# Ledger of designs, part 99: designed miniproteins, single chains, continued (2)

Each design is a single chain, and the fold is of that chain. pLDDT is the mean over its residues in the fold that is shown.

## One batch from the design tools (miniprotein)

Design m7670
Fold by ESMFold2-Fast:
Structure m7670 (fold): chain A 67 residues (1-67)
Amino acid sequence: SLEKELENLKKKIEGETFSQEIRDRVEEALKLIKQAEEDIKNSTDPKVQEEAKKRLEEARKLLEEVG
């Protein structure tokens, strides 16, 4: 589920210590996660949920480059 993906991404960020050099990437990932969370919470529209899923995938890719 999208909620489970959100939880997993948040947990990855919470357990990490980041240098200033990668902080911008982590901040961008956090923005995408927050936006997806709001979309999932506030909308039952399948199109909005598909967009939220894409944002979570993009956040995951950003975090893969960090660790």
Scores: mean pLDDT 74

Design m7671
Fold by ESMFold2-Fast:
Formats: C-alpha cells, sequence, structure tokens
Structure m7671 (fold): chain A 92 residues (1-92)
C-alpha cells in the first residue's frame, strides 16, 4: 500500500507550513522524514512526535545535525509506519 507514503507526505507538508524545507521517503514499513532549517520548536515537535509513534508500536530514531532533523520510523506494517509519520506531522 501507499499508507506509509501518505503519512510521510503529510509530515513533510506540516514542516513546510511551519517554515522548514522537508523531504519524505517511504519504503515498506520504514518512513524517513528530513527537515532542513528546522526551528527549536520543530525539533521539540519532532522528538515528541517520535515518542508518540513509539507509543503506537513504531521504532523511532531522531538525528539532529545543526538545523537538520532526520526522523526514521520503522513499523511492522506500512500502515503503522504511516500512522507514526502522521503523529510526527501533528507535532510540527
Amino acid sequence: GELARLGADYAARRAREAGAEAEAEAEGGRVTITLHGASVAQMVGALSGAVAAELNGAESEVRVEGDTVTVTLTGPTEELAGLGARLLGRGL
């Protein structure tokens, strides 16, 4: 399915609406969202969203390098990865 990609696209859109450049990739049960020019508020939002995704059964990795934030969400299904990405997007 394309549910992981839909969640990833949603999170990237939310980041762009908040003033960051965002890229999203989805492969099977893995979603990677990269934010460029992220504000401190967006960094906190990304961390909070990653925690929410983990509480809903996804694995998360958050990497911060300067103003670039990369969030990788891995779920046992594309639907769960997509849900995690959507929860992340709500935090941005």
Scores: mean pLDDT 75

Design m7672
Fold by ESMFold2-Fast:
Structure m7672 (fold): chain A 58 residues (1-58)
Amino acid sequence: NVQALLDAAEKALEAGDLETAKRYLSQATGMPLEEVESLSEEELRRIIRVARNALADK
């Protein structure tokens, strides 16, 4: 469930757990973990928003 993974990633970011957030975002989007690892917190939040918008239109 992609929505559940995005929710988990956002909660992890809110808690300051960037490692967990990156792992969930990688699973939700299919992006390689190495690519996600290079992203800033703001970039992670942006990608979560974009992914949620895409998911909402399904």
Scores: mean pLDDT 79

Design m7673
Fold by ESMFold2-Fast:
Structure m7673 (fold): chain A 74 residues (1-74)
Amino acid sequence: SAELRARLGAVRRRALELASAAQQLPDPEKSQQVLALAREAIDLVERAEAEPERAEGLLDKAETLVDQAARLVA
């Protein structure tokens, strides 16, 4: 669906932006944690693209990880 594709694109974009922001963080521990969360979110998005029937659950989890990463970046 168009709505599902929009959600996939939005989560992927947020994860990539957070991965970029992580490289600017002065704290290497926070940087690594943000990168790990962003990478896991991207993996979940790719799985959701491959398995549309599970996409909602995978996207909900990916969105949770992206929100966690965003809180670490502030």
Scores: mean pLDDT 87

Design m7674
Fold by ESMFold2-Fast:
Structure m7674 (fold): chain A 60 residues (1-60)
Amino acid sequence: SDMIKELERAIKEGKKRIAELKAQKAANASDPIKVKDLEDEIKLLEEKIKELEELLEKLK
């Protein structure tokens, strides 16, 4: 189903973005404000991915 494929793509892209943000956090370890902002963005993305994964499980 197209919806399943779209959800799988969104989850994959979200996980890729989290990896990029984690790399940015490591690169900016000396900047506590930037680290906090990146951690907050990572947390929001992880929560969104969890919602998408739960939806995907219900559709399969």
Scores: mean pLDDT 87

Design m7675
Fold by ESMFold2-Fast:
Structure m7675 (fold): chain A 105 residues (1-105)
Amino acid sequence: SAEEVLRKAVEAVERYMRGEITDEELRKIFKEIMKEVSKLSDEERRQLARAIAEVVASNPNLDPKEAFRRVARLIAQAGIDAGLSMDEVARFLRELAEAYRELLK
């Protein structure tokens, strides 16, 4: 399940970075992903955050900081849509930001 969640998240973000899906479509996909995030271990959640950050950091189409802001905003909205607490959403966003900073040096 954790591996399937990671694959689905990576595919969705890659498609979004290529302009193949809209903000609304990414938000809808991540609503289902964020429901699963609450079931992940701390390590699995950090692995998911890192995988997403790697896709955003490697995209050639947008400024990396702008790409990260857009994806992080949509994931935050999706987490709220999924019924996660503000603390749970903030925790995942911090893990995503930390992973992204590590990739940029």
Scores: mean pLDDT 86

Design m7676
Fold by ESMFold2-Fast:
Parts: sequence; structure tokens; C-alpha cells
Structure m7676 (fold): chain A 64 residues (1-64)
Amino acid sequence: AAARRAAATAAGRAWFAARTPEQQAVIKEIADKLIEIGDKIDKYIELLRKGVSREEALKEAGLI
């Protein structure tokens, strides 16, 4: 598991380093947005585990 993740991370890092500065800027912007969405999804799942309704959990997580 850890070895596969490390290999994927290394490949992604090398691919990113090979991009132009303009491409790197776009990739960073997309990555930042994906991280933000991931954090919201994690919060939504945690709220569901606490017994919060689906609609309320989506609003609390900032997904709707």
C-alpha cells in the first residue's frame, strides 16, 4: 500500500515538474479546489455518522 502510494506520488511530482509555469499554475488551482471539496466531503460524512440528516449535513459541510 505505502509503496504504491509513494510511486504514484513520485510519478505525479515528475509529471508536474515537466509542465510549463502556466500549466503548473492551472494544476495548482485545480488541486486547491479538489482539496477544498475533499474537506467538505469528509465533514459531510462525519456529520452523517453523528446522525445529522442528509440535507442538514450537506448545508453544514457547505456542499449546498
Scores: mean pLDDT 74

Design m7677
Fold by ESMFold2-Fast:
Structure m7677 (fold): chain A 75 residues (1-75)
Amino acid sequence: LDEKIEEYKKYNTAEAYNNLGKLLYEQNRYPEAIVAYLKALKLDPNYKEAWENYGDLLKSLGMDEAAQAAYEKAA
């Protein structure tokens, strides 16, 4: 897992951080997944897939209002 984290950070792209966020979410590492998605969105604020994934994560944590705001950005 840590090798994959370093691989995605190495590329320093919105796509790489989005993929890292998905991997961390699958591992139930939610705080780290949030940070990865936010880094993806900082690099590309119009990255629809990253907004959708971030919204899904927030919804799974019970942060429904924040999840709705993220989904609106994905639309």
Scores: mean pLDDT 80

Design m7678
Fold by ESMFold2-Fast:
Structure m7678 (fold): chain A 72 residues (1-72)
Amino acid sequence: SREEFERDLRLGLLEFEAFLKAFNMDEEEAREWMERKVEEARRRGDEETAEAIRRGAEAGIRIRRRLKEKEK
C-alpha cells in the first residue's frame, strides 16, 4: 500500500541520515548521539525508527573508524 511504501521510504531515509550524521562525528560523540536517539524512539514505542537509527549510525561509526585507522 501507499502507507507501507511511504513508511519504508521514511525508515530508509532515517537510516541514511543517521549514517551520514554519525560518519561526520567523532566516534564517541556519534555513539552518545545514537544512544540518545535510539532511547528516545524506544521510549515512545517506535522500534522501527530505533532500529533504523541504530543500523545507520553503527555503519557510519564503523566506516569512519576504518578510514581514520588508514589515515594513521
Scores: mean pLDDT 85

Design m7679
Fold by ESMFold2-Fast:
Structure m7679 (fold): chain A 88 residues (1-88)
Amino acid sequence: TKEAKELIEKAYKLIIENKYEEALELAEEAIKLDPNNAEAWTMLGAAYLGLKKYEEAIEAAEKALKLDPENEKAKIILYQAKEELKKK
């Protein structure tokens, strides 16, 4: 939907500004409006990655890739979150 797209764009801007908790809230709202939107799940994963919640970032990125297997941002989030978990 248009509303979900606007929330995703705002979440992306918040992630660039390192406002991960606010980005998380907007990504969650976008998913409620459009649960099959791969970009919404990608933004959720990016926000979790910024918050250092790596397990949640992996789950969100895997959901995004299930919806859109070619999503480069989701692939990067999945890779980075898995690498960070190996350091623990």
Scores: mean pLDDT 87

Design m7680
Fold by ESMFold2-Fast:
Structure m7680 (fold): chain A 56 residues (1-56)
Amino acid sequence: SEKSKLAALYAGYYLRAIGNELEAELNPEKREKYLKEAEEDRKKAEELKKELDKLE
């Protein structure tokens, strides 16, 4: 279903954002890159969450 697809995408981007934030802590030489990717992933997750919330 559309709802399950959106839920899966939301979860994927949200977890990816967390992973990138952790990588920023573990690899400080690439911190800026990982934090930028995490910010983009969180923004995408928020957009997907808003779409998911409209499908209740």
Scores: mean pLDDT 85

Design m7681
Fold by ESMFold2-Fast:
Structure m7681 (fold): chain A 72 residues (1-72)
Amino acid sequence: SAELKKKLEELKEEKKKLEKELEEEEKELEKLKEENADEKEITLKEARIAVLKGAISFVERRIKKIEEEIKA
């Protein structure tokens, strides 16, 4: 349906934003490791990255469910 297609588009945009944020955070983590930053700063960044990965996984599961509904 058109409604499911619109929801899918919105979720794909949300995923794209989260993936962009994840890329930026991973880039910052790499820089912190290169600069031999404090272990606490590295740990905090890794925790943030883990949260973003969880959010992306949640959105991906929702996308898959809607795609299955469209194909049904």
Scores: mean pLDDT 86

Design m7682
Fold by ESMFold2-Fast:
Structure m7682 (fold): chain A 118 residues (1-118)
Amino acid sequence: SVVLTESGGGTVAEGGSVTLRAHVSGVDFLESGIGWFRQRPGEAPEGVAGIDGGTGGVVVSHTVAGRARASMDRAERTAYLHLSNLRVEDTAVYYAVVTPGVGGPAYYGEGVELTVLA
């Protein structure tokens, strides 16, 4: 009964910004890790960022360092990934993932498409 709802993709101009959202239900948000990975056209999946639902601790991939911020609203059970100074290379399907506590399985969202136009 874990539900992960993603939103916030679309088409954005190069140099713009976007906020991706992941709403989580069916798990203890405060005991969960929430993260994002992306699949660029023709490339392997790569990690983007993650946040701990209890502590708010954040990890960001070197590929988006300085351009990504992760945050959360514990009361709304929602994690946010803000990407700024977008590049054409940020064009990908972005998947949210939730890991509910220690030793549990990972649950994946359906993905949201981001297209960055030059």
Scores: mean pLDDT 84

Design m7683
Fold by ESMFold2-Fast:
Structure m7683 (fold): chain A 60 residues (1-60)
Amino acid sequence: TLTKEMEGDILYALGLMARSLGLYELAIKQLEEALKLFREAGNEEAAKEVEELLEEIKKK
């Protein structure tokens, strides 16, 4: 069974891939789901990293 942290890691990786392909709407959606999962898992460090990345993408 996948943990919420592992699910977050998968969505984070998919979000980075979408960003590299210029699919910004998809990247934002995947990263927002990853952020939610990391917060639910109590991984504040990973959550902060995803928040910072989302801010960078949304500013463009």
Scores: mean pLDDT 82

Design m7684
Fold by ESMFold2-Fast:
Structure m7684 (fold): chain A 87 residues (1-87)
Amino acid sequence: MAARVAVGIEEVSENELKVFAYAGDGEATVKVIDKETGEVLAEARVAPGQRLELTIKDVKPGKYKAIATGRSPEGEVTAEDEAEVKK
């Protein structure tokens, strides 16, 4: 069966991002990246079957990407989502 990895990112308040990640039958790594600078704002590991929730505060206006990379018996599985922080 294919591995299940999910990620979501959204602006939940002014200058604040919320990131959700889920790993199915394998571990996953989540990175939150500023799309303009390539700066990594957050990185975390997600255990098999766990839902991760991250809140990132004091985020400057811009475009951000969350990337979840998981491992399966068939190889690497990646999910991505993007959000924009507005004033």
Scores: mean pLDDT 77

Design m7685
Fold by ESMFold2-Fast:
Structure m7685 (fold): chain A 99 residues (1-99)
Amino acid sequence: MEELVEEAVKNARETGDEETAKFVESLARQLAEMGHERALEQLVEDTKKLAEEIKKMREAGMSDEEIKRYNAIKTVAIGIRAVGLALEEDHPELAALRA
């Protein structure tokens, strides 16, 4: 759990956005405290992909404003996915209702 929290936070910090890093740290710590390993593993994967996307956007010469907007939207989407997985872990019956 702690290793996954540290990896998610490291990935979020690589985006260069402090608000993203704070959001991911708070969410990752809560998921770890509640024992949601699957949600944490997904958060690590999603934050790693986000960091790579932001790096490519910077290398392509996109504006700081465009990068910040994309980062904010993707961070919210990543959070929603992690919370959804945590809910399915606590309530497996909810996965069947989402078809």
Scores: mean pLDDT 83

Design m7686
Fold by ESMFold2-Fast:
Structure m7686 (fold): chain A 70 residues (1-70)
Amino acid sequence: MVEQEEEVGRLIVEARELARRLEAAGLTDEAQKVRELVDEATKAAQEGRYDEALELAQEAIRLAREALAA
């Protein structure tokens, strides 16, 4: 539905920004993993699998936040 589609889009944008911050911090491996999860979330959303896209985008954000907090 439109609301879930918008939420997925926002989380993907947030995860991409966090990946850029990880790269700037020298955490290249973590940034790459976050980007892979974002690519999977984007593909799931394009296929209408918004539940999977939400899960993947949330995983990406969680991974990025934990890496930046260390």
Scores: mean pLDDT 84

Design m7687
Fold by ESMFold2-Fast:
Structure m7687 (fold): chain A 66 residues (1-66)
Amino acid sequence: SSEEEKKKEIEEAVKELKETFGLSEEEAKEIRELLEKIYKEKPSVDEVDKLLAELFEKIQERREAE
Protein backbone atom coordinates (compact mmCIF):
# COMPACT_ATOMS: atom_id res chain seq x y z
CA SER A 1 0.00 0.00 0.00
CA SER A 2 1.02 3.64 -0.32
CA GLU A 3 1.37 3.88 3.45
CA GLU A 4 4.33 1.48 3.50
CA GLU A 5 5.96 3.35 0.62
CA LYS A 6 5.54 6.71 2.36
CA LYS A 7 7.06 5.32 5.55
CA LYS A 8 10.07 4.00 3.64
CA GLU A 9 10.52 7.28 1.76
CA ILE A 10 10.40 9.22 5.03
CA GLU A 11 13.01 6.91 6.56
CA GLU A 12 15.28 7.33 3.53
CA ALA A 13 14.85 11.11 3.61
CA VAL A 14 15.79 11.10 7.30
CA LYS A 15 18.92 9.09 6.54
CA GLU A 16 19.92 11.64 3.89
CA LEU A 17 19.30 14.49 6.33
CA LYS A 18 21.38 12.64 8.92
CA GLU A 19 24.30 12.41 6.47
CA THR A 20 23.90 16.02 5.28
CA PHE A 21 23.57 17.66 8.71
CA GLY A 22 25.43 15.12 10.84
CA LEU A 23 22.42 14.19 12.97
CA SER A 24 22.67 11.54 15.66
CA GLU A 25 20.60 8.35 15.50
CA GLU A 26 18.22 9.75 18.12
CA GLU A 27 17.82 13.05 16.25
CA ALA A 28 17.18 11.17 13.01
CA LYS A 29 14.53 9.04 14.72
CA GLU A 30 12.77 12.12 16.10
CA ILE A 31 12.69 13.74 12.65
CA ARG A 32 11.36 10.53 11.10
CA GLU A 33 8.55 10.30 13.68
CA LEU A 34 7.62 13.94 13.15
CA LEU A 35 7.51 13.56 9.36
CA GLU A 36 5.36 10.42 9.69
CA LYS A 37 2.96 12.30 11.97
CA ILE A 38 2.76 15.28 9.61
CA TYR A 39 2.05 13.19 6.52
CA LYS A 40 -0.40 10.88 8.31
CA GLU A 41 -2.36 13.40 10.39
CA LYS A 42 -2.03 16.39 8.02
CA PRO A 43 -2.22 19.04 10.76
CA SER A 44 -2.69 22.70 9.89
CA VAL A 45 0.23 24.58 8.31
CA ASP A 46 0.64 26.57 11.54
CA GLU A 47 0.81 23.38 13.62
CA VAL A 48 3.33 21.80 11.22
CA ASP A 49 5.55 24.87 11.45
CA LYS A 50 5.43 24.80 15.26
CA LEU A 51 6.20 21.07 15.42
CA LEU A 52 9.23 21.48 13.16
CA ALA A 53 10.46 24.49 15.13
CA GLU A 54 10.10 22.63 18.44
CA LEU A 55 11.95 19.58 17.11
CA PHE A 56 14.87 21.62 15.79
CA GLU A 57 15.01 23.62 19.03
CA LYS A 58 15.24 20.39 21.04
CA ILE A 59 18.03 19.14 18.78
CA GLN A 60 19.97 22.37 19.22
CA GLU A 61 19.47 22.34 23.00
CA ARG A 62 20.89 18.83 23.23
CA ARG A 63 23.92 19.82 21.16
CA GLU A 64 24.54 22.93 23.28
CA ALA A 65 24.19 20.95 26.51
CA GLU A 66 26.87 18.53 25.29
Scores: mean pLDDT 70

Design m7688
Fold by ESMFold2-Fast:
Structure m7688 (fold): chain A 55 residues (1-55)
Amino acid sequence: LLTPTPEFYYNLGVAYESLNRLDEAAEAYQQAIKLDPTYAEAHLQLAKVYEKQGR
């Protein structure tokens, strides 16, 4: 990717989740949401990460 996109950060979050790096996954999903606040999949994955962290 030549420039960061919401999809880039979403994919980065998915990669961190697969490594069980939940804090980094949450940060990546938050960046996707900041670039596109209507990105429903990023909101769902962020909520899932927070649930796994006991938040």
Scores: mean pLDDT 81

Design m7689
Fold by ESMFold2-Fast:
Structure m7689 (fold): chain A 55 residues (1-55)
Amino acid sequence: SNQDLADDADFGRESMRRAAELNPELQPLADRGVQAMDQVRQTLLDSQQRQQSLS
């Protein structure tokens, strides 16, 4: 479900934050991972709006 995908994205964000705390050299990669998770959430919202428009 879209809720499960959103929960997975939130888990990914938290995992990236934890990795950067353990190894600060990973901070740039963690920042990119957070941006990717934000893109996932935006894509889910866009998909929902498109489905409503086609109904």
Scores: mean pLDDT 76

Design m7690
Fold by ESMFold2-Fast:
Structure m7690 (fold): chain A 71 residues (1-71)
Amino acid sequence: DEMKKIKEEIRKALEEAGVPKETIEEILEALERGLEEATLKMAKLAQELGTWKKISDEEVLEQLAAARAQA
């Protein structure tokens, strides 16, 4: 149940950020494969690309490094 809500939240956030639905589905598939934290960070990063000034460069780099380290 929580997973369905998270997927819907990610889908809406990415759609509002202008991310293509095809890309959103790829992110949701990664979540199904157990990359939940990385997927959430990627979805948040994509949404924050429009407002990423709220996040420091260091945090952006850390999220990318974490995703790289996991895959």
Scores: mean pLDDT 62

Design m7691
Fold by ESMFold2-Fast:
Structure m7691 (fold): chain A 76 residues (1-76)
Amino acid sequence: LKEEALELLKKAEEYAKLALELKEKDPKKAEEYEKKAQELWEKAVELMAKLPDEEKQEIAEEFLSEQHKKYLEELK
């Protein structure tokens, strides 16, 4: 379960990074990657909700990168 959540979060971050890189060069591709990142993120959050608080904290520390934070801010 924890490993599955981490895999989904890493995939979401990869797509979010690609979306940011393509935002100015290919907005259509950027939107596609943003949607994929959001879907993967939502699935990961659902899995994380079932984990103990200790494991949730470990995932947050390992996953939350500058790139993901930038993606969330630009999505707003």
Scores: mean pLDDT 70

Design m7692
Fold by ESMFold2-Fast:
Structure m7692 (fold): chain A 63 residues (1-63)
Amino acid sequence: MYEEIARLSREAVEAIEAGDLEKAEEYIRKLEELAKQATDPLVRALALHAVRENRELLEKAKE
């Protein structure tokens, strides 16, 4: 789980940096789904943090 959250967050950031905002949104949605399915509170918190951070970066990239 931690590795999946780290990988998806990294892929979202790389997509944002590449200007592929649609791909970034896909990775963020996968992070949201991981958070929704997480039974471990720490895993859920990390996934939600990654979602929030990457959505903020995505919005800044749209400017």
Scores: mean pLDDT 82

Design m7693
Fold by ESMFold2-Fast:
Parts: sequence; structure tokens; C-alpha cells
Structure m7693 (fold): chain A 74 residues (1-74)
Amino acid sequence: SMLDELKAEARRIREELLARLKAGELSPEEAMQEFDRRARELFRRLTADPSATSADLEEFWLFVGELARELREA
């Protein structure tokens, strides 16, 4: 589903940004800004899907929030 694909993409973005943060390529603030920007693009794609439900949007929002917390606390 679109939801599962976008959740997988959000996880990949977090893994990429964590790796770049650990390598010293990004500051924590830059990593958070980049995650926020890319997550907004994914959310836009989900909202454009005519089959997406309010429950799908809520699930994705909560999922992205947890990934952001993990990135912030890294």
C-alpha cells in the first residue's frame, strides 16, 4: 500500500540522516530540518492518494513523530 511504502521511505530517510549525523556530515539541527522537509513531502504524497483514509494519515503522522523523536535523541 501507499502507506506501507511511505513508512518504509520514512525509515530509510531516518537511517540515512542518522548515518550522516554519526559521520559528522550534519549537525543535529540540520538533520532534524532535513527530516522534517522530507517527511512533509511524504505526507503530501499520502494526502494526494484518493484511497488514503483519516486513519492512514493519523498512523503515518504518529509514525513520523516517533522517527523524529529517535533522530532527535540520537
Scores: mean pLDDT 87

Design m7694
Fold by ESMFold2-Fast:
Structure m7694 (fold): chain A 57 residues (1-57)
Amino acid sequence: MSPEEVAREIAERLREAGVEATVSVGPDGSVLVLAAGASPEQVATARRIEEEVLARA
């Protein structure tokens, strides 16, 4: 799976969960999730989604 596809899947799942976050791909292919101003519950949800998608990629 490409880093861009991983970032897209993370972004889609975050939207489904109601989490407002920015997902970007670094120059080395790493995926970065930024949830500025999110609640602790939203941060935990974003972290879980990121781990699930990356583990499957």
Scores: mean pLDDT 76

Design m7695
Fold by ESMFold2-Fast:
Structure m7695 (fold): chain A 60 residues (1-60)
Amino acid sequence: MITVTLEFENPGVAALVGGMVKAVFPEAEVKVEGGTVTITLPDTPENREFANKLKEAAEK
């Protein structure tokens, strides 16, 4: 499994990102705690690419 942890200064942005991930990948486990979003996905090439893009976008 791959786990991506994203930190946002704005909790509203974190909630929005978490909701978007859940909408696109309903099977993903998404936890939002304040400004922190933790996303767990099966380790597939598609999910690995998605995780890398999320990490790049994480800092606004």
Scores: mean pLDDT 75

Design m7696
Fold by ESMFold2-Fast:
Structure m7696 (fold): chain A 83 residues (1-83)
Amino acid sequence: MAEEMKKRAEELKKKIEERLKKTTNEEAKELLKIAIEDAENAIKLAEEALKEKDPRKAASLYAAAGVLLAAAEFYLRRAEEIE
């Protein structure tokens, strides 16, 4: 469900932005910025999947959004480890 993927990515982006406001570590800030970018790209791909009429193309866009969402979660976790 691309709508649920978009919602998850938007919620994750908000979490990362809230974390970035609290962090003072320079390396953690750079990782959080990468995480935000990946979350934003996941939102964009999920939106493209929602508009795509070809179910195979929609599935590919959805899968790509999922990969970027996982990457954003990874960078958030890495930033938390070095804070």
Scores: mean pLDDT 85

Design m7697
Fold by ESMFold2-Fast:
Structure m7697 (fold): chain A 90 residues (1-90)
Amino acid sequence: AVAAAKAAIAAYKAALAANPNDALAYNNLGNAYLALGDYNNAITNFQNALAIDPNSSVAATAYFNLAVAYSALGDSANALASFNNALALA
């Protein structure tokens, strides 16, 4: 639901204010934006997660979710590249 996604966004933003180097919190914030159909904000937050931790299971999930967001925007080239990066880390 939209209300639940907005509540999650507020909660993760508060968590990031307390700990700005939390890759998982950025990935979760990106997922909340993805649930709202806000693909541009989702992409930004997944990229922030990858900047903090580029080689973990969180990174693999962030790349997969980037592929979903880029695909939803019709950006097939970036969607495929992100999906291949996710598979390389799996």
Scores: mean pLDDT 85

Design m7698
Fold by ESMFold2-Fast:
Structure m7698 (fold): chain A 60 residues (1-60)
Amino acid sequence: MLEVEVETARRLAEELGDEEALKEIEELYEKKDLKGVIRLEAELTMRLLPDAVDAALAKQ
């Protein structure tokens, strides 16, 4: 559902501290652009993946 994808994308953008991504998510949600939200979600996930690995290693 669009709402679930939007919430996931918002959490990813918040984790990155990317205010511009948060604004883009809001615009896509207003347009009901599910494909746009999914695309941005994938981009944000790929940006977080290296940082998540480094964070996991740092906790050891």
Scores: mean pLDDT 75

Design m7699
Fold by ESMFold2-Fast:
Structure m7699 (fold): chain A 71 residues (1-71)
Amino acid sequence: MESPELVELRKRIDSANLTPEQKERARKLLEEAEKYLREAHQAMSRGDFEKAKEYLKKAQEALEEARRILE
């Protein structure tokens, strides 16, 4: 699923002067966020809005951690 935030963060990670370890950690966090966003979308399509909310929260937490690395 195309997310402007995920695309922007990926580009920032690739262009930032980060160590290989920081880039790897940030990319793993973006992968986790993408996974949770996908699961949230699937839960919403099933009408499971409580699970969708939980997955969205987890995705948001992963995105915040990735942004922290880019500080």
Scores: mean pLDDT 79

Design m7700
Fold by ESMFold2-Fast:
Structure m7700 (fold): chain A 78 residues (1-78)
Amino acid sequence: GMMEELKKKKQLEEDIDRGVAALAAAVALTLIKKKLHLGEEKALKEVAEEFGVPVEVLRKLLQGEWDEPERKILEALR
């Protein structure tokens, strides 16, 4: 039915968005870790500028908090 097709398409779009946000967060964390030799604040600032998110969002990600950073990165990518 038409409703099942629309639900599948919407679910797929939501799954893709969540996957992109999770990958972007993982990439951001990897870049922060690679730049830690510059100092934590410099690493966070440079990666925050690159992703268009506040430094506080990436600091939470570095501390092991994924839920809010993934959501904020998804919002910035839209």
Scores: mean pLDDT 78

Design m7701
Fold by ESMFold2-Fast:
Structure m7701 (fold): chain A 115 residues (1-115)
Amino acid sequence: DALEEAVKADPNNAEAHLGLGNYYLSLGRIDEAIEHYEKALKIDPNNATAYHNLARAYLAKGEFDKAKEWLEKAKEIEGEDSPTVLGLESRLKYKEGKFDEANELIEKAKKVADA
């Protein structure tokens, strides 16, 4: 309960809201995860991790248009060639049945991640 105590002590703690969102997402409690990620973004609008996690949460819900919206915001902050962005974009392409594009994005992500 350290994350819940951190939020109670400082409701403007973006990291505590991200941590709670990740915890709820791990439990499959996707709407609660989204609520906490949105709170983190209200506190820190440039938090690329919150945009990634919102994209992941909406992918898990099957809400692909919203997942794309949050992914585009992540791309604006950390760039289109980020391995995390490329990996999420690949998952979206896979869900759309665009398997060749998905595989190209994964190979690109691997090359960017490799030293």
Scores: mean pLDDT 81

Design m7702
Fold by ESMFold2-Fast:
Structure m7702 (fold): chain A 80 residues (1-80)
Amino acid sequence: SEEGREGLLARILLLVAEATLFAVEKSKNMPKEQKLKDVEGALKAAREALEIANRLGDSEMVKQAEEVIKRAEELKEKIK
């Protein structure tokens, strides 16, 4: 179903966002500009996942997306 496909997309977006944030946090050699670009990409992916989760009424995925967004925003402020 379209709904099932959107749910899978949201899960993939969250996994990619979380993996990206982990890579940025752990990298000692990544330039600041690249870190900011990667965090912005993760933030965009997590926000798209949040919109899908809200549309599907998936409260657990909404919580996961909100946590990823918060982590991305906090990391962005630390990098700036």
Scores: mean pLDDT 88

Design m7703
Fold by ESMFold2-Fast:
Structure m7703 (fold): chain A 72 residues (1-72)
Amino acid sequence: MSPEAMEIKNEFLARVREVLKEGLETGDVEATIERLRRIAAETVEKLRALGHEEEAAALEREVQAAIEDLRA
């Protein structure tokens, strides 16, 4: 993985951690999912804009699976 793609992924994971922390405080699962979906979409678009299409597609699939798990 390129250093650029790795930095973007690390930033995404940090944002996910903060959103999940806030979600635990509020107990609002749907609001948490909406925020996670939004930051995931932003990260996917950023990766695609920089030519990291494979990493963008992988992240999109992983996030979709994680959202389904949160709803179960």
Scores: mean pLDDT 79

Design m7704
Fold by ESMFold2-Fast:
Structure m7704 (fold): chain A 78 residues (1-78)
Amino acid sequence: ALEEAVQRGVEAAVEAARKIAEEYGVPADASSLDELPEEARAKLEELEKIFQRLVEAYKAGDLEKVEELAKELEELAK
């Protein structure tokens, strides 16, 4: 239930980050947003904001919000 929803969100976030890195030719070990092309940085900052909201919703036990944010991350992973 809640754990499955947050796992989906985490997997989607990882996949979205990987796709952004591949699209812009960024090394998988890039540790700073300042090292990224501007477009890749903007997409990763958006991803980070949604992921942070997912983590906060999970800590609050808000299943509805976790499901909503997991879907947003899955859209970014497409």
Scores: mean pLDDT 74

Design m7705
Fold by ESMFold2-Fast:
Structure m7705 (fold): chain A 68 residues (1-68)
Amino acid sequence: MSAEELRAKAEELRRKGEELLAQGKAILAAADADPNAPLSTVTRGVGLALRGIGLIFEAELLERKAAE
């Protein structure tokens, strides 16, 4: 894999990760504002946010590899 291919893949993963993180944060903010929100909603929001962070972290690692 070329450095260019690694950068392109990192950009895609970062975008997807940011989308998932934003979705997770929105769910958590809505749950925080609603005292009747079930724990399953909080768990789902946390899960989406963590998956988003994971993709962003993977993108960062690919960017570092491309810079080498």
Scores: mean pLDDT 84

Design m7706
Fold by ESMFold2-Fast:
Structure m7706 (fold): chain A 67 residues (1-67)
Amino acid sequence: LSEAQQLEAEGSLYLMAGTIARKQGNYREAAEYYRRAAELFESVGTPEGLRTAEILRRLAEEAEKKA
């Protein structure tokens, strides 16, 4: 995997973990996973990655409000 592909793959894993945590009511953990995913997608440096990071930060904020 290239560095960009590795960052995207890792970001996707954290996104899945965040979604699972949120469905289980673990909002604090969900927020942490979403923030970590956002950092990874932002690090890719593409417009698509930056847009995904913004969405993930919003998901983290929503989870934090319920934590």
Scores: mean pLDDT 84

